# Designs tried in a protein design run: designed miniproteins, single chains, continued (3). Part 82

Each design is a single chain, and the fold is of that chain. pLDDT is the mean over its residues in the fold that is shown.

## One batch from the design tools (miniprotein)

Design m10830
Fold by ESMFold2-Fast:
Structure m10830 (fold): chain A 64 residues (1-64)
Amino acid sequence: SVEERLEQELIEMGVPEDVAREIARLLAEGGGAGDVADLLVKAGYPPGSARHIAEALVDRRRSL
């Protein structure tokens, strides 16, 4: 599934498993880059990095 692929890719990028699962679920449910970026910031990522990662993940979802 899209969710399983996104979760695995996030874990391979070094995102903690619990956070990766939350982000993958949010993306599978149609969540936007802003919501994903908020989760990354809460997990300790800098706001600028979180935004760029979130935008890339939304684009990746469209390609799956």
Scores: mean pLDDT 82

Design m10831
Fold by ESMFold2-Fast:
Structure m10831 (fold): chain A 65 residues (1-65)
Amino acid sequence: SGILDKIRRAKEEAERKSRERGDEPVKTKIDISVSMVKALYGEKEGEQYRKLLEKFYKKKEKELK
């Protein structure tokens, strides 16, 4: 019950939707992490975290080629 259950459900939902869309593994990981932040702190906080994660992974992807 409470916040942990909310996080778990949000993560499962994000993963399911990502799989349905056929997203790349990195995008699925980002969606799961963002859903957790949105569940804990709210939509705006989740959007800020998404931007940080996307920037981080895109930079790493570009560097690794």
Scores: mean pLDDT 78

Design m10832
Fold by ESMFold2-Fast:
Structure m10832 (fold): chain A 83 residues (1-83)
Amino acid sequence: GPAAARALNEATQKAIKILDELLEKLLEIAEKGDVEEGRKLLEEEKELAKEFEEYLKDADLEAVEEYAREQEKKFQERLKKLE
């Protein structure tokens, strides 16, 4: 029903938002040349990963996974440019 459809969309958007915010922050720190702050944020994001998984349970998994793959590729590419 409509409530279930809304819940799916809300969970999907929340999962994507968390992922996007984390990756955007990491890229910003990396571009500024502060990779140590990036590593610290990655350590802290382990707690946020549990929140991500909680929303992911009710989300469109394929949509979130596709978005995650694209963002991770961009993150790794930009991070390598700092080596």
Scores: mean pLDDT 71

Design m10833
Fold by ESMFold2-Fast:
Structure m10833 (fold): chain A 82 residues (1-82)
Amino acid sequence: RAREILRRTAEELARLAEGWSLEQEATAALALMSLAVLLRYGGSPEEAAEVLERGAEALEKAGALEGAEILRRAAEELRRLA
């Protein structure tokens, strides 16, 4: 279920966030909020996966490589629902 993937992803990112900069936290939060809005208003799993892939790219640029990997795994999981 897409909401379950969102919940697990948020929990995994929260465990990493203790050592993160505000930029890294804001980048992850924006990706998760964008995903939550999309899922609330009837977006497809494919669209949800694209949001997380863009968030992963942004986290890589911000230096949060482990967070980016978590978002990419969540995107692949969402694509399996598509």
Scores: mean pLDDT 81

Design m10834
Fold by ESMFold2-Fast:
Formats: C-alpha cells, structure tokens, sequence
Structure m10834 (fold): chain A 82 residues (1-82)
C-alpha cells in the first residue's frame, strides 16, 4: 500500500546519516505522496523508486560515504521523476 511504502521510507530516512542520501529519500517520499498507486504506470514508477532507495540503503550500510554510488542512484531517480 502507499501508506506502508511511505512509512517504510520515513523509517529509512530517520536512520540515514548521509545528508545527500537523506535528500534523495525525501525527494522520493514527496514524489510518492503525489503518486496514484491505483494507476498501473504510476505504481510501476513507485516500485522502481522503492527498489532504488533499497539499493542505496544496502550500499550505504557497507560504505556510508559512497558518494559515487549515491550520485548514480540520484541520476536514476531523477530520470524516473522527470
């Protein structure tokens, strides 16, 4: 559900210490708030954004300051929300 996805993202944001990663997660949260999860195309974009945030979180658990990976994820997210 949209509510559950937003709650999961807000929990990730609360645990994230990297400022750039926090900015990315906040952008995804704001985008998903405006997304209609009953629309299949919008849901597909939402699922892609959630997967990218999951990858970002997993990488930052291994390397908290992987700026190159953060930038790559930001570029992919911007392509989806643009």
Amino acid sequence: SKEESLKDLEELLSKEKNEKAREIIEKVIEYLKKTDFSNPEELEKALRLLALVGKLHAELEKDPNDEEFIEKVEEEIEKIIK
Scores: mean pLDDT 84

Design m10835
Fold by ESMFold2-Fast:
Structure m10835 (fold): chain A 81 residues (1-81)
Amino acid sequence: SAAEEAEIRLLRDIAIAEAREHLSPERTRVFERALEAIVARSKSAAEARALITAAAQVTQDAVRRGLSVEELAARLEEVVA
């Protein structure tokens, strides 16, 4: 539905805004790409929310461990798969 599509888009936009405050531009770009793939593949707002949450957790862990942009991208690809 249009309402569900709007909810998914809002969830994505909030997650991207939070990422931009805390991540480098390069890390933000790979996170944004992962969220775009999640939104495109999700069948419901609930599914999108769960996958966006997983992507945020993966990103937080990668930052905490000092992982490279390439390592973050690889981990985010696993969330999207």
Scores: mean pLDDT 86

Design m10836
Fold by ESMFold2-Fast:
Structure m10836 (fold): chain A 68 residues (1-68)
Amino acid sequence: SEDDESRALLQQLYQLYQDLQAGRISQQEAIEQFKALFPDTSSLSDAELLALLQGVAAHLQANPELLE
């Protein structure tokens, strides 16, 4: 269950990054959705959140098994 929940969160985060890259959502919408998925990040700046989202997406692209 915990593994399934973690995978679901990673899939949602990766989808969020893809939506942002495709222009389907704004940077502000991406930041708001990121904070909703990870409330502990609410103290981070917008720039820090975008950098974190990009970093996690890059990690997931390098390790696609984390989404399976």
Scores: mean pLDDT 79

Design m10837
Fold by ESMFold2-Fast:
Structure m10837 (fold): chain A 56 residues (1-56)
Amino acid sequence: MSPAVQEVRALPEEEAEKVERVVVAHLSGIRSLRRLAEVAGVSQRTVRRILAFFGL
């Protein structure tokens, strides 16, 4: 794929701790984007990106 720009995502460069909090909270049964965002201290948009990145 020519547009390597789409591979330059902020997610792997985000604070690993926040990314982990979103994934762990989702696996623990929290499905609300609002709650996941609050738990990790990130925006709902960032939560969606993290979940999409991990295929959740």
Scores: mean pLDDT 69

Design m10838
Fold by ESMFold2-Fast:
Structure m10838 (fold): chain A 68 residues (1-68)
Amino acid sequence: SMEEIKKEILKEVEELIRFVRKKHPDLPLSQLKQAAVDHAIFLSDEKGLSEEEKQEVVSETVKIVEKM
């Protein structure tokens, strides 16, 4: 389902965020946010999400980074 696809994208984004934080602990939050959003957009396009669904994934990605 589309909801399962969105959840899978968000899991991959969270894994990227954890990896980048572990390798670059001093990376500015703004740069981490940009990298996470860019990856979320890339995965959304790969999975064929609509623009609206892509924006939902981007919004959730921003919330994940801002909770750090």
Scores: mean pLDDT 87

Design m10839
Fold by ESMFold2-Fast:
Structure m10839 (fold): chain A 67 residues (1-67)
Amino acid sequence: GKEEALKAAKEFAQAQAEAVGKTYGLGGAAGSAEFVDEETIKLTAVAGDKTYELTISVEDLLKGLEL
């Protein structure tokens, strides 16, 4: 459901933040995810001064995870 999608999105965002931090030698790697509407999640990966954002539908994320 929506909660499983959000949890998976947060885990993915954190992994991406850590990968960015390692690639660019930056500290403060932090991933987050939040609902921007009923059907959409925004993922944010931050490391140092670098920020990456991805918007994904809950339906697409659940299909990818078989949830």
Scores: mean pLDDT 78

Design m10840
Fold by ESMFold2-Fast:
Structure m10840 (fold): chain A 58 residues (1-58)
Amino acid sequence: MPLEDSSDPEEDRRAARDIAEDVRRGRLRPVNAYFVALVLASQGFDEEAQMVRDAADE
């Protein structure tokens, strides 16, 4: 069942992509990025979670 979204999903997806960029730029450590990806997946942002993991994997 889908989770209720309290935020604008477009803004949430943008924020997740910004996190992926921060990982690739070295602003966020890969270990923390994997944790963030798990949190995003639990919130229903599976695509964004994949983007963050891809950035962290290098």
Scores: mean pLDDT 71

Design m10841
Fold by ESMFold2-Fast:
Structure m10841 (fold): chain A 72 residues (1-72)
Amino acid sequence: MKEELEKLFEELEPEIRQMLRDAGATDEQVENALAALRTIGEILAKEGDSVEEIRKHLLSAARAIANHIASR
C-alpha cells in the first residue's frame, strides 16, 4: 500500500498543483494543500481504503480547496 500510495501522489501532484494554480493559489498555498492531501491519503490508507477510493477522495478535497481559494 505505501508504495502504491507514493505512486498515486506522483501521478496526482501535477494535476492538483495545476488545479490550485488555476484557482489563484500562491506557491505557499499549493505546498500546504499538497502536504494536507498527502496526510489525508495516508489516513485513508490506514483505514483500508483502496488506491481508487483514495484517488477519488484526494481529487474531491483538492477541488474543494481550489473552490475556496477561487471564492476569495
Scores: mean pLDDT 83

Design m10842
Fold by ESMFold2-Fast:
Structure m10842 (fold): chain A 61 residues (1-61)
Amino acid sequence: GIREKLEEYLRKRGVKTLDPLQVLEFSKEANMPLEIQKRLVEQAILQGSLDLDQIMEIIES
């Protein structure tokens, strides 16, 4: 699922959080709805970065 793809993305890049550009890249690669992509990028900009649990919470809302 999306969580597994996100865990793999983080593992391959050796990072624990995604910046706004990485969040946009991941959400496009995962074929997320545009509304979800916009919310993820907005929250990543506001917080500077998002961890796995923050991303999953936004996707589930």
Scores: mean pLDDT 87

Design m10843
Fold by ESMFold2-Fast:
Structure m10843 (fold): chain A 82 residues (1-82)
Amino acid sequence: MELEKRVEELEKKADELKQKAIELSTQYNRLSVKAEEAKKIDPELGKKYQEERDKLAEQMQSAIDEYNKLKEEVEKLRKEIE
């Protein structure tokens, strides 16, 4: 029964990371649009939005990596539940 509880805890963490990655992806897309629009008027402003976008990309990748690790751990635990 302890393994089932651990699976639930890991699934909750994985779901939180999945939601975080989705939110970061949405923000990334919004900043990409702003960067393109800004570049037409002010290249420096465009660069600022691009830097913010790049930071979001790094955070998004980190969340995806953690999500994948938790997903692998959940699958391993599910196979061992008996």
Scores: mean pLDDT 82

Design m10844
Fold by ESMFold2-Fast:
Structure m10844 (fold): chain A 116 residues (1-116)
Amino acid sequence: SELEERIKELPETVRRILDAAVALIGKRGREATTTADIARAAGVSRATLYRYFPSKEALVEAAETYDQIKVYIQAIERARELAAEGRTEEAERRIREYTEKGLEYYEELKKLIESG
């Protein structure tokens, strides 16, 4: 998947931070999750986390954007399963739609990481 390849272009450290943020926010909610908790779960220093994400708000927005890209990646995989079963036209339309949306989210994610 083009989206999966784009996600792999992110530094491994950034992916670990985003995976930790998504998991903790999902379990505890946004307000109960601290940047220190995310840094610890990701196995990074607070200084490393702040280098990529200057605020909790930027990190939360990046985590939500990243999670949405993963949702589109899963939707594309499900659409490919439909194509393998002979439902080709709907599958091709959905793959195109989710790829386009996911790429827009990826550009927003890069801005949240690189403009911090």
Scores: mean pLDDT 87

Design m10845
Fold by ESMFold2-Fast:
Structure m10845 (fold): chain A 105 residues (1-105)
Amino acid sequence: SVYDLSLEAMRALAARDWETFLRYLERILEAVEANPEDRGLVETALNLVRAGLQAAIEQKAPKEYVERLARLAERLIELVERTYPDDAELREEVREIRELKERLE
């Protein structure tokens, strides 16, 4: 079901349906927070956050969307830093997300 949610999130993002994308991302993030040791699920959420931030930059997304996405990104970053402090691959993805987030601020 999380795989299906991820596909629907990406479809919404491609359609510039910012509200639908955020709803699916929030559901995925809830699943991540319920099982933080599921590294594959964490990677899926990081990829969606990165894609959402990249789209916000490229497509000049509404400020309200940017602010909500930034809050979801920070929740995920805090989880990764707490759960995977020594995971170099996930820490690099967090660095990329922080860089994208700063470009929107």
Scores: mean pLDDT 88

Design m10846
Fold by ESMFold2-Fast:
Structure m10846 (fold): chain A 60 residues (1-60)
Amino acid sequence: SLRDAAEAVLTLLAAGMTAEQITAFMTAQDYPVSLATARRLVALAAEGPLSLEEVEALLS
């Protein structure tokens, strides 16, 4: 689900994963996230912590 994908992405961001690593992991989980979206998520997370709702909005 979108919620499960957003929770997974938040966990990967908290672990300091790169955009490329996030894209690879999410593709392996059968929920592909584009490299462009992953790069945007990593950049936003560097400016401050993201909420689950913010990650869901970026994945939808």
Scores: mean pLDDT 85

Design m10847
Fold by ESMFold2-Fast:
Structure m10847 (fold): chain A 74 residues (1-74)
Amino acid sequence: AGGEEAARLAEQAIEALKNGDRETAISYFEKAAEAAKDNPAARVAATQAIKLLRDGGPVEQAIKEAEEARRLAR
C-alpha cells in the first residue's frame, strides 16, 4: 500500500487542520511520512508540514505542504 496510504493520511491531516486540531494533524502527517518511506519527495513534504505546525506557522501553508505530499504520493 504505497503512495495511496500516504495520500489518504495526508487528507486526514488536512481535515484535522480545517477543524483546528493541530495535534491530530501532526499525528496524521507523522503516519503519512512513515507510509511514504518508498517516496522521498512525499515524505519530505509531510515532514515540512509537521515542522511548520510545530513552529507555530500558518495553517494555510501547512495545508499547501500537505496537498503537495498528497500529489507526490500519487
Scores: mean pLDDT 77

Design m10848
Fold by ESMFold2-Fast:
Structure m10848 (fold): chain A 56 residues (1-56)
Amino acid sequence: DAGAAARAAAEAADNARGAAASYGMKTLQWGGSREAARAATAAKTKEEAAANGESG
């Protein structure tokens, strides 16, 4: 279902953005480095983007 797939992709992207931001902040508070937090956030964002069919 093209319509359902497109809607799911949009929702997934929005959720990934929110989750990635929260994950980064959480990692920093847990005593992680800024680099580690950024890497974790970027990795999660890339994985979600790939799932949505976006290559960047």
Scores: mean pLDDT 66

Design m10849
Fold by ESMFold2-Fast:
Structure m10849 (fold): chain A 72 residues (1-72)
Amino acid sequence: KVEELIKKANEAGKLLRDTIARAEEMGLSPEDLEEVRKRATELAIKVINGEISIEQAREELDRFLAEKEARK
């Protein structure tokens, strides 16, 4: 249904924005911020395509951010 697709797109877009905002709050380098943006975009596309759930994408991004913070 179109409504379901719109809902997924909105949730994916929010996840992307929230993840980038969190990475900026963490004070990551410009290079790490670019990596986070790229990863978040890839996962957002997978959510929209129905390849993964929004919950899976969030968990994967949380782990990715934790990895970046640990190397800071």
Scores: mean pLDDT 80

Design m10850
Fold by ESMFold2-Fast:
Structure m10850 (fold): chain A 89 residues (1-89)
Amino acid sequence: MEEEQKKKEEYIEELLKRILEEARKQNLTITDEERQEFIDLLRSTFTVEDLELRKKFDELVEKYNKTGDKEAAEKARAISEEYRARKEA
């Protein structure tokens, strides 16, 4: 139980970091209150399994962007389709 909670929190922190970096690139200031709202939303919206799929997807997209590896792009697409299928079930 505690390990799953810790993994979920780590994935949420990683997603939040990306959101904050994107906001900074757009010259947007995120307040501490807005940061907490994002954390609460992510905690309620995603399961550990959903966050693991998202992380794997992001890693494959990054690999494709760095190397042009078509297999990485195909694997990312497969994960996206799997995530959709799980949400539709």
Scores: mean pLDDT 72

Design m10851
Fold by ESMFold2-Fast:
Structure m10851 (fold): chain A 90 residues (1-90)
Amino acid sequence: SMLEEQKKEDEEDSRILKEVLNLAIERAEIENKLLKLEENNEELSEEEKEELERKLKEIEERLEALKPKLDEAFERIIERVREVGKKLRE
């Protein structure tokens, strides 16, 4: 039924949003760690710096891959808000 399909789409949209949020948090934590090390004149080994830069690149690539699904999830949320608003006025 359409209702069961909608429920599955809502669950998938929630999972996508959570994954994007978790990736954004991890990116922010790595960036903040690098900033604090720079401010404290603490130097990472070249190997540790390359590892963090690689991790940031992997996060960025994953976020880019999720962007189309995230855009679709936002469109569905906006459409639902619009539909609820229409029903409340009628």
Scores: mean pLDDT 78

Design m10852
Fold by ESMFold2-Fast:
Structure m10852 (fold): chain A 74 residues (1-74)
Amino acid sequence: MLKTLKLSPEEKELVDKFIEELVEKRIKENLSTEEVRELIEKWVRENFPDFSEEEREAMVIAIEVEIQIRLKKL
């Protein structure tokens, strides 16, 4: 979970839902690591436009790590 970013409960639910959907899409469509990263970066830009560039980068990394953890458990 994103411990370095102050997210509302609603924003946390939005992030968790996105991670679940992207994990399923990664498996179903056999997406590359690069394609997954591009989808994360786009989603973060669209949903957190008020974040600094550094905060968005930290969020992208945190989401990538969580996706990798979930993929390993499947």
Scores: mean pLDDT 77

Design m10853
Fold by ESMFold2-Fast:
Structure m10853 (fold): chain A 87 residues (1-87)
Amino acid sequence: MLEKGKELIEKGEELIRVVNLLQQLGLKNEAPPAEKWPELLKWRPEILKLIQEAKKLANGDEQKALEIILEPARELIEKGRKLIEEA
């Protein structure tokens, strides 16, 4: 349980870091600048899929895409915290 909680928190925190990075860089292109992503992102493939799906749902609206991603990230952190607390 403790390990699972830590994984969920790590995934959510990495997703928030990516969203913050994209906000600072701006989604000026159809594809985010992959070369600026940290190599140490454990969940990079899952995060990339979430971003691509969010961009499709937002029809290229940068603000909407980031908001779609932020909510799942917060939920992952909250679930992870509860699992650690009950461990």
Scores: mean pLDDT 63

Design m10854
Fold by ESMFold2-Fast:
Structure m10854 (fold): chain A 81 residues (1-81)
Amino acid sequence: SARETAEEAIRELEELGHETTARLVREALAAAEAGDVFTAEEHLALLEIERAIARRIGDEELAAVLDKAIAALRELLAERR
């Protein structure tokens, strides 16, 4: 499920040492599940910026995990709209 994919991405971010980014994904997931679309979209915008930075610096592993997290969160939000 999209939720399980987001939770997997959080674990992968924590394993990579990206604790702040992992927290951002947790907060976005909580907002999406609560139906707080505005807060979830705000966090998603920050995650998309982090993904763009990861790609520019060549951190392909971080970029792949962020891509997975963003896709899962967008799927959860689409199901509520």
Scores: mean pLDDT 86

Design m10855
Fold by ESMFold2-Fast:
Structure m10855 (fold): chain A 55 residues (1-55)
Amino acid sequence: MKEGTVIVQTDDPEAAKQQVIDTAQASLPGAKIRVETRKRADSSAYEITVTVTIE
């Protein structure tokens, strides 16, 4: 199995989360996608981590 992670920093976590999911799904339609969101301590931005696992 192969996996990849994409990290996105944004001030709108819901919109960015959806965009990242759409992009990952379009690039790897057969992959399992896991998404996690965390707020950065020193900024108003959020870090969105997307883990994609391929068969």
Scores: mean pLDDT 71

Design m10856
Fold by ESMFold2-Fast:
Structure m10856 (fold): chain A 110 residues (1-110)
Amino acid sequence: SRLEELLEELEELAKKLENPEPFLELIKKLREAIEKKDVKLAFEVEVEASVMVLEGIVLKRPEIELLLAEALRQLASAVYYELLGKPELAERMIESAEKHIEEAKKLFEE
C-alpha cells in the first residue's frame, strides 16, 4: 500500500538522523497499530509525534527532524482515519506526509 511505502521511506530517512531511535520506535508502534487494527495505538503514535514536533521547535532541532516528525504524525492520523471508516481524510493525510518526506529528501541533498 502507499501508506506502507511511505513508512518505509520515512524509516530509511530517519536512520540517517543523529538520533534515529525515537522515530524508529514510533514507526514500529504504528506498524503494530496497522497489523492489529488498533485505533488507540495509532492515536497514541499521532500524539507522541505531535509532541516530537513541538519539542523540536522549542529546542531548535534541525528542519529535517521536524519534517520527518510531521510526516510520521500525518501517517499515524491516516491510519486511525482509515480504521474509523474515513478514507478521504486518510488519503489527505497520506498526501501531506508524502510532501513532508519529499521536502526532507531535498534537505538531505544539501
Scores: mean pLDDT 87

Design m10857
Fold by ESMFold2-Fast:
Structure m10857 (fold): chain A 89 residues (1-89)
Amino acid sequence: SMEKEAQKKIDEILKEAEKESPEIAKRIEEIRKKLSPVKALEQIEVSRAVSDALRRIGDLLQAGATDEEIRKAAKELVEELKKLDEKLA
């Protein structure tokens, strides 16, 4: 079932997050407790993609990247934000 598949994916994401950041792992755990497995997975995946896109923009800004590189990263962020808005609507 989609519910069992979503739960398995959340467990895998949580294990990876625990290795990289306790703060991210805690946030994932909180989302899992508040929502059904399918909705929790959707929110977690989109939230992670948005976080990753924001981090990339930050890294590019610190590195003094070109306007074109920053524009491409910003476009990716906008696409992830649109997905988040669709899931929250």
Scores: mean pLDDT 73

Design m10858
Fold by ESMFold2-Fast:
Structure m10858 (fold): chain A 102 residues (1-102)
Amino acid sequence: SMEKELEEKLRKIILETFTKTYGTKSEEEVEKFLEELGDEVRELIEKKKYEEAAKKLLELAEILKESDPIAATILEGLAYKALGKEEKYEEKLEKARELLEK
């Protein structure tokens, strides 16, 4: 599934960025936090609790916005997609692309 591949790739980017930023502080704790959050978001989406899933994605985006603005912007986009707000999702993807071009 494309959505499953996207979640896995985003999770790896987030984990690598967070670990790099906090490399000497609780790498295992950061990994555990991201694992628990990722699993929770996945379960919420499977149960069609899209508003709760969106809230968790936005919380993660807020944590990452300074260290990885690209990952944060993509997570914000996914939150809007979960809420059925396709136009906002597309706007966030365009913003992420602009950030990639710097």
Scores: mean pLDDT 67

Design m10859
Fold by ESMFold2-Fast:
Structure m10859 (fold): chain A 79 residues (1-79)
Amino acid sequence: SAEEKIKKAEELIERAKELIEEARETGDPKLVLEAEVTLGMAEIALGVAKLYPEDEEMAETALRLAEEALRLAEEAKAQ
């Protein structure tokens, strides 16, 4: 459901924020920047999805962007 996707996106966004903070110390600065930009897009999409919870596609977009932000944050920390 859209509500489940919104909840998952919120959880992934919080994890990505934590990893980005850690990666700022020792990580790849280019990947940190890409993760921050993608996180910003995920937060905007999540905000829209919460305003229109019946919009399955917006919830899906928020989830996809949150997953990508987390992936980039994990890569940034690994470098």
Scores: mean pLDDT 86

Design m10860
Fold by ESMFold2-Fast:
Structure m10860 (fold): chain A 76 residues (1-76)
Amino acid sequence: SLEDQTAELRERLGELVRKMEAKVLELQAQNPELFSQMSDEEIYQLLKEKYPELVKELEELAKKLGELVAQLLAAE
């Protein structure tokens, strides 16, 4: 069902978000002074530079989830 597909994608998105957060923490540990002065947007841009494939997967999965949620809302 669309509900089952949405639940599966939410779980996968959660896993990718946790992986992304782990990479941010790793980068912060390597250069804490730089990170203390950066905004969330600047940190995200750095993450795109260092781990572009991970960020791409996250963005693609988030887009798919949004599309499925829109389909669920349209079906109701």
Scores: mean pLDDT 78

Design m10861
Fold by ESMFold2-Fast:
Structure m10861 (fold): chain A 70 residues (1-70)
Amino acid sequence: MEPQLSKEQQESLENLLKNFKEMAKKSGPETVEELLEGMKDMIDNMTDNEKVREELKKELEKIKEETLKK
């Protein structure tokens, strides 16, 4: 995966995904759904590239599935 983001945006994105994963681990299913929606909104504001937005949203949903399955 090679997102067309600036170096600064890529770093912010990595931190966003790490933060979501950590919050998801300590939160219940309802809170995880709320966090997912908020993170999707942040992604929509982060970039105008539709392909990048979809890939990032897929990564968030993978984190949600991983957290809720276990």
Scores: mean pLDDT 72

Design m10862
Fold by ESMFold2-Fast:
Structure m10862 (fold): chain A 74 residues (1-74)
Amino acid sequence: SSSMQELIAQNQADKDRMDAQLADVKAQVQQAEANPSKVSQQEKNQLQVQMLVLETVAGSTGAFIEHLKKRLAE
């Protein structure tokens, strides 16, 4: 249905935004690992936690999108 397609589109937009944020955090983690003397262990730990949270939420959103697509196709 059109309403289901709209829900899929909205969740895809949310996932795309989270994927962009995740890319930024991953870049920050790589930069922190490359410069260990310039970044505290606490700051590195915070970046890793942010990365894990974003990966988990983006992954769950992706699974939900696939579930909606399957229901729309059936």
Scores: mean pLDDT 86

Design m10863
Fold by ESMFold2-Fast:
Structure m10863 (fold): chain A 65 residues (1-65)
Amino acid sequence: QLSDEEQTLIDKAVNFANEYEQEGNYEEALKIYQTVLNFLNDKNINNELKQNIEKKIQELQQKLS
């Protein structure tokens, strides 16, 4: 499970990714979401956050294709 500090860092990272996406910087947003996804996978976390990040990665990949 995630510590409170790890959850705070993930929340900040997701917020930064959202800001990049709003600016049209889909490549940087995608990198941040992929980093968060890898971290969740390394911790064996499978929750709604992971599902939402996976969907966002697919959306951003489609925008870049």
Scores: mean pLDDT 84

Design m10864
Fold by ESMFold2-Fast:
Structure m10864 (fold): chain A 64 residues (1-64)
Amino acid sequence: MPSEEELEKAERAAARGALAALQRDPSLSVAQVRAIGRDTAAEELVRAGVPRERAEEAARIAAS
């Protein structure tokens, strides 16, 4: 399970990714926006030193 801090980071990263995507293309579906947010969160956590498996799990929880 990701830590509370990792989940908070994932939530912020997912929100930033989703907002950036919508700013570029406001016609994106909810599913597309969620997918972009999840991917953004996972990659930001990996860059911060979180193992990929835990980063991906945190991104899934944050984007649910």
Scores: mean pLDDT 82

Design m10865
Fold by ESMFold2-Fast:
Structure m10865 (fold): chain A 66 residues (1-66)
Amino acid sequence: SMEEILERLEKGDLSEPIIYTDEFGREVDAAEALRKLEAAFKDDPAAFELFRKHVIKEVRRDLEAN
């Protein structure tokens, strides 16, 4: 469910895939996306937090649009 996906993202539970359908009808793994983002910003945790918040908003938008 949308609530379960968003709860896992907010908790940072990326141990298992978080699959959802994007605005184009494609399956995306939000957990993989966030792990890559964390690795990219390992030296800037403040920037990571801003981008993480943005990703969660985008996931919510995509789930609400579909």
Scores: mean pLDDT 77

Design m10866
Fold by ESMFold2-Fast:
Structure m10866 (fold): chain A 78 residues (1-78)
Amino acid sequence: AELARKRAEEAAKQLKEELKLEELAELLVKYTEEALKLEPEERERRAKELSEKLRNAEELETGAKAAALSLLRKAEAE
């Protein structure tokens, strides 16, 4: 449990240190690929939303960091 938590903290730390537009873009691409498994209409909406987020890198960066920390916290609690 503690080891898993430390690993997650290390990953979060690396994300903070290496958090760049390219890093965020990579995460968006992966998320978009997963969205391709959804219904056509939902995929179009997801792709458009992610595209807008990518254009607003500042908003995306803040949201991505908050989401990542939230996921790490949840995984740590489980």
Scores: mean pLDDT 53

